# Designed miniproteins, single chains, continued (2), part 9

Each design is a single chain, and the fold is of that chain. pLDDT is the mean over its residues in the fold that is shown.

## One batch from the design tools (miniprotein)

Design m4298
Fold by ESMFold2-Fast:
Structure m4298 (fold): chain A 63 residues (1-63)
Amino acid sequence: SALEKILEEKAEELEKYLIEELGVPKEKAREFAELFREGVSLAEAARKLNLPEEIVEKLLKHK
C-alpha cells in the first residue's frame, strides 16, 4: 500500500540520518528503524536502545 511504502522510506531515511548525521552505530540504527516500522515512537525507540538525550532531541526536531 502507499502507506507501507511511505513508512519504509521514512524508516530508511531515519536509519541513514542516525548513521551519517548522528554517528549512531549501524546495528543500533537498524534496530531503531525496525522499532519505527513496528509503530514505536521515536522517543521510545531511542530510550529502548539507550541513545543519548542529545540524539533524541535531534530526532524529534528532524520529524
Scores: mean pLDDT 78

Design m4300
Fold by ESMFold2-Fast:
Structure m4300 (fold): chain A 90 residues (1-90)
Amino acid sequence: SHLEKGKELYKKGKYEEAVKEYEKAIAENPDNAEAWYNLGLVLYKLGKEDEAVEAYEKALELNPDYEKAREALLELAVKELAEAVRKVFE
């Protein structure tokens, strides 16, 4: 499946290729919370933090009990707050 191919590419550090495979998985099944969560992980690795947040939020919207998506979203929110505070004191 495109989801499994995306996971394999992610493990190999081929993040841009992993994004394309996860996007294909989502195109075939937009309600696949795991595909949205994995898209968030790879977007975060690429430094696309805002897009990663959107992907994690979509995963949690589809599966409110998705602990990993909730944890990832919380970690990004804490990081964003810390960076915003740091900029105020520059």
Scores: mean pLDDT 85

Design m4301
Fold by ESMFold2-Fast:
Structure m4301 (fold): chain A 99 residues (1-99)
Amino acid sequence: SAKEFEEILKLVKEGKYKEAAKLLKEMLAAGKRTTGEYGGIPAASYIGEEATSENPKYEFPEEFVEALREALRKAGASSPRELPEEERSRITLEVLESL
């Protein structure tokens, strides 16, 4: 639901990365995607795209944004959009769990 995703966004913004990763994994395991206003993609993919955008809608912690950009570089990508949806979700989740 939109409310579930909004709670996850709040956790990431507050630096509660492990809690956010847990809820994102639960959504993924349940086959849940974001609602239409967030593009109907996996929640972790959306967070990765927004955090690395030139004009993000949300103020994510710099430590998260920098760690995510570094993980993308190691995967050979300049943008999450260069990677398959599943790979984007995996990278975002791994970054959240590593912080």
Scores: mean pLDDT 79

Design m4302
Fold by ESMFold2-Fast:
Structure m4302 (fold): chain A 60 residues (1-60)
Amino acid sequence: SFTFTVTFSDPQLAIDLARELEQKDPRVSATVDGGTLTIVTDLSVEKAIGMVLRLIGESL
């Protein structure tokens, strides 16, 4: 298990991403506090970060 954080200027984007991540893989636990998304997972770093980047990319 490892933990990493991503901070967004828009707290709503962090909330939306947290919900989507948890729906994509139940091994991902996501918590949001004031635009900071905290991810705890048993996935590899590359897989977890890849999921976050893909979801952000889908919003562009």
Scores: mean pLDDT 75

Design m4303
Fold by ESMFold2-Fast:
Structure m4303 (fold): chain A 67 residues (1-67)
Amino acid sequence: MSLAEAVKKEAGVELTDEQLDEFDRLAVRLMTAEGLSPEEAAIRALKEVFGLSEEEAKAVYDALKAS
């Protein structure tokens, strides 16, 4: 399952390529500059880039882990 598919399934939002690039850049920055774990960085980036709630971001991350 791709990130775009997981977000569409769990939050009903269709992502643009620009939003996917922004997510990747932010997640890397959160891990490298702020020392967040990959899980924490992914959840934070999902909330900031796509406007997801904490619950929606966790559901998307769990769907990606299950894939």
Scores: mean pLDDT 78

Design m4304
Fold by ESMFold2-Fast:
Structure m4304 (fold): chain A 68 residues (1-68)
Amino acid sequence: ALSPLEAAILDALAAAGPMTPAALARRLGVSQSTVSRHVRRLEARGLVARDARGYVSLTEAGRAVVEA
């Protein structure tokens, strides 16, 4: 199962579209280092992707998780 913060990250990306870790941290009221750690875990699971500019976006698998 996802941690509550990991679920909140996926929900935020579903609602707002691609966001930086800094923008996610501000939206969720947590530190950027905490967001970056959980984003790395979500990326390893194939639920999010990062571009060269540092934006985090949902994959198709990530969207399926938030829709369930």
Scores: mean pLDDT 85

Design m4305
Fold by ESMFold2-Fast:
Structure m4305 (fold): chain A 72 residues (1-72)
Amino acid sequence: SEKLAKAAQRIANALMSAAPLDEATEAVRKVIEAMQAGNFEEARKIGTDAARKAGNPQAAEDVEKAIKELEK
């Protein structure tokens, strides 16, 4: 859906700004898979854990906001 695509783009932007490209790409892929499965709790955990591992709490907040907006 368009809403899912927008959330995925926001998450990709947040994680790619925080982590090395390889790690960011893998994290984005796993988050999108979880979101497509309807497992928003897992998607949030994967995305926020990746951002925090990269040392970027702002990216973790951006991931949480994108997923929360998608759940509406």
Scores: mean pLDDT 81

Design m4306
Fold by ESMFold2-Fast:
Structure m4306 (fold): chain A 66 residues (1-66)
Amino acid sequence: LKVGEVVRATEDYEAERPGELSLKAGDLVEVLGHREIDGVRYALVKSLATGEVGWVPASFLEPVEV
């Protein structure tokens, strides 16, 4: 995932910690950053529908072809 890229949620994700974002399958988000914690990659994303910003596991996201 690259910063500035629009990606799609592949499945529902429920925020488990402060600063995380809940997503539904099919939601479009813009990638703002990356972090790896304990071997798990996270992306900082902005929801295109709501404007909310938060962290989600990168495995829940896939690139959208434009």
Scores: mean pLDDT 80

Design m4307
Fold by ESMFold2-Fast:
Structure m4307 (fold): chain A 78 residues (1-78)
Amino acid sequence: SSAEAAVRAAVAHVADLLLAQGEVSEEERQLIKAGRLSELSDAVVARFVRTLRAAYPDLDWDLLRSLLAPESRALLDD
């Protein structure tokens, strides 16, 4: 759906931004894009979530949760 594409684009944009800023590795960027946040450190998850909320305040967080691996869903603050 266009809504799913928009959420995926937002996640990809933030992951790419964090890599460009030297704040994540290429492997961490790939895990973020794959929705596998449970495999990242707490510091990386917190940085990703903060950056995503700041860049996309109107993002559909329920849709984002549905696109994550099940073990990663609890890492998103509502």
Scores: mean pLDDT 84

Design m4308
Fold by ESMFold2-Fast:
Structure m4308 (fold): chain A 85 residues (1-85)
Amino acid sequence: ARERAERILAEAIRVFYELLKGVPVSQAKEAMEKAAEEARRIAERHGGRVTVDYSIEGNTVRAHIRVEVGGARLEADVEVPLAPE
């Protein structure tokens, strides 16, 4: 269970960096919604769930990711730099 939670969390973090790094601030909300949806699909493939809370602070996206699978629970905070302006 914990090993699956760690895998889901690692893949979710990777997706957030991949989809958000260098994205213009004006497109950040749409990119975040896509990243959160992909993270949910990843969690579902492993029989778990993921919850993402996010905010945009200047030129940075801050995301709090919570993963639950098989009674295991893991959380991480992720910061992704956006393109300025």
Scores: mean pLDDT 80

Design m4309
Fold by ESMFold2-Fast:
Structure m4309 (fold): chain A 64 residues (1-64)
Amino acid sequence: SDGERNAAAAERAAAEGDGAGAATASHQLKMVGDKEGAERAARAAEESGGPASAAATAQLSYQA
């Protein structure tokens, strides 16, 4: 429930241009075991077209 809300917030942030925020949310969701939420946040960060560092962070959070 909180994970779903956090994933949705990350998607919205990425749509507003905050890919780094979405990448951070993906890492946090992965750390608490919410794989689905982490995947959604990581995808949002990648799709934001943000800096390469933000996209790389999202991918590492998703795959690690």
Scores: mean pLDDT 68

Design m4310
Fold by ESMFold2-Fast:
Structure m4310 (fold): chain A 82 residues (1-82)
Amino acid sequence: MSTDPAALRRLLEGETLISLGFMYAELSKKTGDEELREKAIELLERGIALLREALPGLDEAARAAAEAEIAAAEKKIEELKK
């Protein structure tokens, strides 16, 4: 199997945004900063969009990992929207 170079780029960008989103979510919880919470949601939503765009070009293992990360990010967004 071969991963599409465009899909690999979207995967890396999406994973990076999700990681940043989780970091901003933790900082928001620690500081009570509403702007950091809003930024976390924005980053997670953008990361999910990029991972979803990457899915058709990924091999089975990478796709499964990306789908798991999408699910974790979606759960975090729901927690932050309270």
Scores: mean pLDDT 84

Design m4311
Fold by ESMFold2-Fast:
Structure m4311 (fold): chain A 80 residues (1-80)
Amino acid sequence: SPKERLLELFRRLAERVIARDPSLQPEVDEWLKRLEEAETLEEMLRIFVEFVQWAVDRGVITRAEADEFLAEVERILREA
């Protein structure tokens, strides 16, 4: 399902963030909880985009990596 694929993609991104900065674990856990509690695919997309922007703003991922993950989000939604 699109929801399961988005959660898996989010976990891969979260794993990368934590590998680069383990101190961000509490914030990442809060983002994951928000994503898991989202009732609609639209809410999940908004939360995912916000998380990606947060990670870029924190310098934990590059804009190129952000673009790569967002392109994969679009692919998941197209295959829904």
Scores: mean pLDDT 86

Design m4312
Fold by ESMFold2-Fast:
Structure m4312 (fold): chain A 73 residues (1-73)
Amino acid sequence: MSLEEIAEAVEEHGRGLAELLRSHGLEEHAERILELAREAAEAIRAGDWEKAAELNRRLVEVGREAAAEIAAA
């Protein structure tokens, strides 16, 4: 898999998560997911794996926060 293919997969996954969160009224979390996914894809394209890994951890954290909001509603 090329760096471009990996980057595109990350962006696609981020869009899917954002759409799911928007369907639950979590617009701000959806926007944060899209931003982090774009930054992670850019880091991957640049070959900056350390930054990509950090951004992926932040993506997981935002996803957990959003899941907690849905569970609390």
Scores: mean pLDDT 84

Design m4313
Fold by ESMFold2-Fast:
Structure m4313 (fold): chain A 64 residues (1-64)
Amino acid sequence: GPEMERALRMVRGLEQLRREMGEELAVRYAMHNLGLSEEAARELLRLIDEGRYEEAAELVLRHL
């Protein structure tokens, strides 16, 4: 649905941000802009590393 599509775009944006600017900036971005705890932000990046994009998007949706 539209919310999942939006979350997947956010996940792809975070993957790109980490690739361009590094992991710590991506963690800070997720915490401050997506409202995630540091633990949740690092778990989100781990799911992205594993190619588990739908699960990463579901994690984002739980915190929106």
Scores: mean pLDDT 87

Design m4314
Fold by ESMFold2-Fast:
Structure m4314 (fold): chain A 95 residues (1-95)
Amino acid sequence: FDLGLQYLDNQDYQRAIDYFQRAIDRDPSSQRYHNLGVAYMHLKDYDQAISYFQRSIDLDPNYWRSWLSLGSVYSSQGNHDLSQQYFNQSRQLRS
């Protein structure tokens, strides 16, 4: 878990992905799915990033970081309507 976050901090996205996938196989969590999505987002694999952020929300709809990250991905793809919708949901969960 913590080692995966250190791989993300070190820009070692392939090792982060391997670590988080193994962690999810043992104990899936919204935080672990979110971290996988972040690693894929840095690799610009937006389809995989969206999939994992959605899995994070499916496990815990209150995990505001995944709503925020989906907003960022859709913003990067030019889908401003979806981006605003996800950013608004993230903001509501934080406040």
Scores: mean pLDDT 85

Design m4315
Fold by ESMFold2-Fast:
Formats: structure tokens, C-alpha cells, sequence
Structure m4315 (fold): chain A 87 residues (1-87)
């Protein structure tokens, strides 16, 4: 089950990265919002994968010129990673 969940998360992250590279920011944000809800529900709000999703959402906002929104997302991601002692 965990392996299946991890595969789904990784596939969605890769799709979001492709959308970001293509400049499809709205589609990337929608996918990442859905993925964030999924990851929080399946793995918990403090899981390192939540930080990974938040960081990618931050990158999308940064590419859109929304630097304040991006900074908030990066801070949340860093807090999760610090709590989990992940580099």
C-alpha cells in the first residue's frame, strides 16, 4: 500500500514539474493542491512528501511573480523538514 501511494505521489509531482516547465501554472497549482490534500490524508501533514509538494507549489508561485506566496510555502516546507530531520 505505501509503495502504491509513493508511486502515485511521485507521478503527480513529475506531472506538476512538466506543467511548470511548460508555463501551465494554473494547471500545475490545481494538480499540486489536489496532491497536497491526498498526501496529507494518506501520510499525515508533517510527512516529508508534504514539504516536497509545498516547495513545488512555491516554485510555481515564484514563476508567476507571486514571491510572497512562494516564500510562505518554502517556510512551511522547511518547518516540516526540520521537524523530520530531513536534509
Amino acid sequence: METEIDKRINAALEKAKKLLKEGKYEEALKLLDELLKYVEAMLGKDHPKVAEVLKLRGEVYKKMGKYEEAEKLYKKAEEILKKNNVK
Scores: mean pLDDT 83

Design m4316
Fold by ESMFold2-Fast:
Structure m4316 (fold): chain A 110 residues (1-110)
Amino acid sequence: MKLVEEAIKLAEKEGDYETARKLREAKRNKDLHELAKLVIEVIMKRTEEEVKKLEKVDPKKARQLVLEAVAESLRIIGDVIDEELRKGAEKKAAGKSVDEVQQELVSLGK
């Protein structure tokens, strides 16, 4: 996810090195659930800070930022679901591959 790299940079820029470290670890482990959770948390925190600044000056723009943050969070959740479904389909296809069956036969033969 492109947003993961952006969230890492944002967390580092704000001095939240612990969140940046967790994002890198989740990316390395391909833990899409943890990545989605951490990215959403970074987006929501930034949106809350910006909304607080805008509420007194432009309440309509503040509301727009909240809606955009919610829409982006829902997109991230959708991407995670799609990737998990894709991985499930790939594992099912791989389990029927001639190459994998041949590898098992070679490994079990003596």
Scores: mean pLDDT 69

Design m4317
Fold by ESMFold2-Fast:
Structure m4317 (fold): chain A 61 residues (1-61)
Amino acid sequence: SEEERQRVYNLAKAALAGLDRDRFDAAVAAAGDSPDLRELRALYEAGDREGIRRLVEKYAP
């Protein structure tokens, strides 16, 4: 949904800005489970900053 895409966009931007793991995990838990959030989590856990940046570009309004 548009709301889920906006959440992924905002969370991906926060991750690139240096959001720590505990805050990231709490935000993902609060947002629920979706394919987009699972993709973001996988990239975050891999430390793939370029992948996260591509998600920001993909989900930008």
Scores: mean pLDDT 79

Design m4318
Fold by ESMFold2-Fast:
Structure m4318 (fold): chain A 65 residues (1-65)
Amino acid sequence: VTREVGAIIRAMGVAVETGESLKVEEKDGKLHLHVETRTDEAREAMERAKKELEEVGIEATIVRK
């Protein structure tokens, strides 16, 4: 398992556990994750996952509803 795949799987785990949905898009040969969060706790958990994703070259956008 590559570092990128591991980071994505962990981010998906956070989304499942918090009840949020995420969308994966490719832009200019890079993966980009989009997540909408409905609670501050979900946002904070996703922000931690975002840091790991960014370390492996995956961009993430987190929106608080």
Scores: mean pLDDT 74

Design m4319
Fold by ESMFold2-Fast:
Structure m4319 (fold): chain A 79 residues (1-79)
Amino acid sequence: MAEEKAKKLEEEADKLMTEGDNLFRQGKYDEAAKKYREAAELYDKAMELSTDPEKQRQLAIKAVAAYIAAVGAEVEKSL
């Protein structure tokens, strides 16, 4: 079922966000940015598979947040 596939992708993306946050706290900004980018891609894929408008909105917000986190980590590395 498409919603079950979307949920699995969201769960994988949530784990990547947690890994990224842990790496960011350690000052490993390059590794954190990669995890956040991967999470954003998975949230986007989950959104494409979801047929629930409320869930699509939630996944879109999570994807944008993951992208912002990735850019933030890339900026920190550049400083």
Scores: mean pLDDT 86

Design m4320
Fold by ESMFold2-Fast:
Structure m4320 (fold): chain A 57 residues (1-57)
Amino acid sequence: MSEKDLEAEIHLAMARIHLSLGMPEKAIEHAEKAIELGEGEIKKEAEEVKKEAEKAL
């Protein structure tokens, strides 16, 4: 696992946490970082979290 993949997973987790707290703007910020750093499934999951956060706006 690369350092970028680990950082992407951390940002994905933070995006999910902020979304659950009703903070969609911060969830989008973290999801975008996870998309930039992540590959494969991490990127796909981050894109889905971003879409859900955008629906909450």
Scores: mean pLDDT 82

Design m4321
Fold by ESMFold2-Fast:
Structure m4321 (fold): chain A 65 residues (1-65)
Amino acid sequence: DELEERLARLKEEALRHLEAGDFEGASAAFEEMRRLLIEAGVPEEEADELVRRWEQEVMDAAPDP
């Protein structure tokens, strides 16, 4: 569950960055999430799809459409 906790924290960081208009910070958080998934043994294609889905989820939650 440590991976899930770390990913949840990074999603929160990404949302905070987007709320502040910091797209660079949000992008960095998503890159870190992808790296953690790959380190955990998730295939690159699967990790990319998961992060992309979370990115869309976070962007949908952000006030900046």
Scores: mean pLDDT 78

Design m4322
Fold by ESMFold2-Fast:
Structure m4322 (fold): chain A 67 residues (1-67)
Amino acid sequence: SIDELEAKASEIAARLRETYGPEGLERLKQAVLKAASGASPEEVAKTAGISLEDAQTLIELVKASKA
């Protein structure tokens, strides 16, 4: 469900904050914008500095939010 995807996205955000501090939120924002623009999982992962699994979660959340 979208709630489960949102929970996973919150975990990704928390990890980015722990890894990159204040820059973590900006990285997440850029990754979400890339996902919303139809970027590949590889591009989303590079943008935020996250795993392909995490990038796929963000892409799925964006798609669910658009539906």
Scores: mean pLDDT 80

Design m4323
Fold by ESMFold2-Fast:
Structure m4323 (fold): chain A 110 residues (1-110)
Amino acid sequence: SAVLTQSGGGTVAEGGTLTLTSTASSGTITSVGWLLEGPDGRVRGLISNGSTRGKGVSSRFSGSGSGNTYYLTLSNLTAEDTGTYYSFATVVLDGKPQIVFGEGAQVTVV
């Protein structure tokens, strides 16, 4: 089974910058996205296709990466950016595409 490993969460000061990483353990990544789940449990899409921002998503959020490792960079952070950030990807393993999710990275802005 393909697994997405996430890292780079934690506590950060307002105005700071944070980079989250997502790495596939096996297979070929064909598409990557990022979601934010706020403290109220509401989910919003941030990034699709590695670097495409969703409608209404701030330019403070940027996606990058290639191969099996992808990044979400959050700049000029505010308290509203607090939440759990999930990567998701379409991974081709043994010729079969499957959608996998990372475990989430908690970000707290103080």
Scores: mean pLDDT 85

Design m4324
Fold by ESMFold2-Fast:
Structure m4324 (fold): chain A 65 residues (1-65)
Amino acid sequence: SMLEEEARELIKELEELASKSTDPERKALLLQIVRQIEQALKDKDFELVEHLMRSARAVLRRERA
């Protein structure tokens, strides 16, 4: 589905940012969001996936600003 494709793309963006981060707290936060999205996808909890994607996009905007 489009939602699953968007979630996978977002996971890749978060993982890329985490790999470039030298701050352990930032890296841990980004990887925590990745794991939460992966778990929600596995559970087929698409409402939670959408909520987590909105939160992740907010984090990405903040990190890129």
Scores: mean pLDDT 85

Design m4325
Fold by ESMFold2-Fast:
Structure m4325 (fold): chain A 68 residues (1-68)
Amino acid sequence: MAGIEAEARARAEEDLRLAEEAIEEAKKSKDPVKKTALQFLLMALAEELEAAGREEEAERIREAMLEL
């Protein structure tokens, strides 16, 4: 049980950190190809967070993507 909880928490925290980094990188990037790749990454991370029950964080990522 503890292992499953720790792994789920670590994965969700990792996804959230990656999403935050990707959003900032996309905002400062001058390369439209890189921005598109980061948007695909953000979509995948939002889906993983939603699957992990982190719906509020997933929605915030989707909202951030609309501003890119």
Scores: mean pLDDT 78

Design m4326
Fold by ESMFold2-Fast:
Structure m4326 (fold): chain A 100 residues (1-100)
Amino acid sequence: MSELEEDRRIVEEALRRAVEAMELAKKAKFRTRPLSEELLRNQAYAYALYLLGKRRGESPSKIAAYGILAAAGEISEEELAELPERLRELLDERLEEHLR
């Protein structure tokens, strides 16, 4: 499988997980924070880092940290910089399509 096909799989899985998390949050009886496009985008980036970390065989603690960030819908610019440019571009393209 090509790197492009692997990157596309990470992008699609990250977006799917972010969308599922947002839909689950919409069903919650109590919401303490607004559901926003920024939250969806941040969750997708964090899930992409989680999936990439698993592919790269990074430490269990680092992978778990990305999972926590994804659940929180938070990501720092420093953490976002760890995402490869090509993967980020593919993810941004798919997010823009989803948010139409």
Scores: mean pLDDT 75

Design m4327
Fold by ESMFold2-Fast:
Structure m4327 (fold): chain A 57 residues (1-57)
Amino acid sequence: SEEEIDRLVEEVRKYAESKGLTDEQIEKAVEMAREAYRQGLSPEEALELAKKYIDEL
């Protein structure tokens, strides 16, 4: 749902900001999470995928 996507995006942004990422890196992590959700991952799975990506930067 749109509400689930909005929450997912906000959580990804907050996590990336806490790690000191640039705006460009934050946008890339958000887009990764949105695409994962679109491809059928749950919001929780999409968030974990984005967090893994962020942690490997």
Scores: mean pLDDT 84

Design m4328
Fold by ESMFold2-Fast:
Structure m4328 (fold): chain A 66 residues (1-66)
Amino acid sequence: MREELEREREALEKKAQEAAEAGDIDTAMRLTEAVQLYREALKALDDGNYEEARRLYERAKEVEAA
């Protein structure tokens, strides 16, 4: 679970950087927002706040798919 979230965060960080380098600023900003939500979800998991982690993860997925 935690390792899966870390992998997904790293993949999105890579995509956000690539979008920014390509000049796709809208995509870069959207993916950066999703990355921040994944980071917050990971912190919530570390703190044992599973309900908060789930909400943040779902928000990250929605932002990623927009």
Scores: mean pLDDT 81

Design m4329
Fold by ESMFold2-Fast:
Structure m4329 (fold): chain A 60 residues (1-60)
Amino acid sequence: MTDEQKAAINRAASEGLSLEDPEEAYRYVRERLVALGVPEEAAERAAESVVAHIEEDKAR
């Protein structure tokens, strides 16, 4: 994984966290990272991490 792809994951995660709907955030992060050439498994893990963060914030 390149440094550019790592930076893209961080940017997509930050943008995804601005979405209130976990399902929309998952789709947005995954689709954006796959479009940037990030491996599907890594994109899915990043999307799952964003969803977990949103769910934690909603529980507090």
Scores: mean pLDDT 77

Design m4330
Fold by ESMFold2-Fast:
Structure m4330 (fold): chain A 92 residues (1-92)
Amino acid sequence: MEGIKYGEKAKEAAKAGDAEKGAEYARKAAEAAAKALKEGKYEEAAKAGRAGLEGGDAAAKAAAADPKAAVEAGAAGGLGGIVAGVGELAAK
């Protein structure tokens, strides 16, 4: 699933200290999750949203000296979390 792969790439970028790339991948994970939700793929949306949330959180923590990257990563993670919650609820 593309969203899960982007979430993993966000974590890898964060581990490498690249908060900007981490925020970008977290955003792509959240966008993939939102697309899956729109298509009625609720379980996929929940998993991709969780991956985006985890990736965004990791990228935000890596952005210690870059407030813009931290805000962008946090926003991407927050969107991923919302989509994950909606997807999980709708999948039941």
Scores: mean pLDDT 79

Design m4331
Fold by ESMFold2-Fast:
Structure m4331 (fold): chain A 74 residues (1-74)
Amino acid sequence: MRLRLEVTFDPSAPGVTPQEAADFLVRVAREAIERGEEVEIKATAAPGMSPEDQAALEKGVEEARRLIEEARAR
């Protein structure tokens, strides 16, 4: 089975920080890998997001993709 996960962050909306979204993506990727499922990760930064916030979100997406690629290599 193949799961697709997408996250969009709006800095004007209350609730989710970029770091929180990044942590969520990494957690879901790890859980899917442990279950032997294929997963695709997508995350979109809002146009008005600060460079620091965008970097935090991108770091989480990169880590999630790294885990998926690493699992596929072995």
Scores: mean pLDDT 69

Design m4332
Fold by ESMFold2-Fast:
Structure m4332 (fold): chain A 52 residues (1-52)
Amino acid sequence: EEAFEEALEKIKKDIEWIKTNASPEYQKKAISFFNDLIERAKKGKEEIKKLE
């Protein structure tokens, strides 16, 4: 679980960097992508627990 939390924290920092440095168009696309990635990762973790 620590590895997942560390990856999540890195993604949050990447999002903050994008908000500060990227164009508005890129911000929308990148933030949407990262949010989808986080949801997918959480769903995957839950599915793995069901199989155990």
Scores: mean pLDDT 73

Design m4333
Fold by ESMFold2-Fast:
Structure m4333 (fold): chain A 60 residues (1-60)
Amino acid sequence: SARERLRQHLATEQGLSEETIDQILAGFDEHGWDPAEFQERLARVIANGRAVRAEQRAAA
């Protein structure tokens, strides 16, 4: 699920504790924020970055 992907990202990339991750996810729930939307936006940013680098490599 998107929630599990976000939890894994926070644990592996940011090195956050389970307690801190639980607090962040609880904050998402309280504010009605969708972890799936966050993951989709992050994936889009990464894809755009790869496209820009590919264009730079083709131009170089």
Scores: mean pLDDT 67

Design m4334
Fold by ESMFold2-Fast:
Formats: structure tokens, C-alpha cells, sequence
Structure m4334 (fold): chain A 67 residues (1-67)
């Protein structure tokens, strides 16, 4: 799963850069875009939790992001 591993690595780096720049949400947003291209919903949800924890953010409840 080379594409998935690469995307996860890029996403992690984007979050780290966002934290450094003081735009954590922007970094997470870019990471989400990269992950959504290659990860299934289950894998995406699991890895998103790890990224949000790294950024110091709580994982949003599924109902909170449904509009």
C-alpha cells in the first residue's frame, strides 16, 4: 500500500507544518484532502484521529460534522 503510506506521511508533515505556522486547522485541512484521495472511510477516520491528537485537537463527534 505504497500510495496510502505516502499519503499518510504527507498528511503528518502537513499537520506538523501547520502547527509550526500557527495555522493548525489549515494544515489539518490539507492533510484531510491528501488522505481522502487514497484512504477508505474507516482508514481515514482512524488516521484523522491520530492527526488531530498530534495537533492538540479533539476528534469531532460524527454528528457534529453532518450538515
Amino acid sequence: MEEKERAKEKAFKLVDEGIKNGDVHGGVGLAIQELRKVLDDEEFDEYLRELLKKAGLSYPAPGEIVT
Scores: mean pLDDT 71

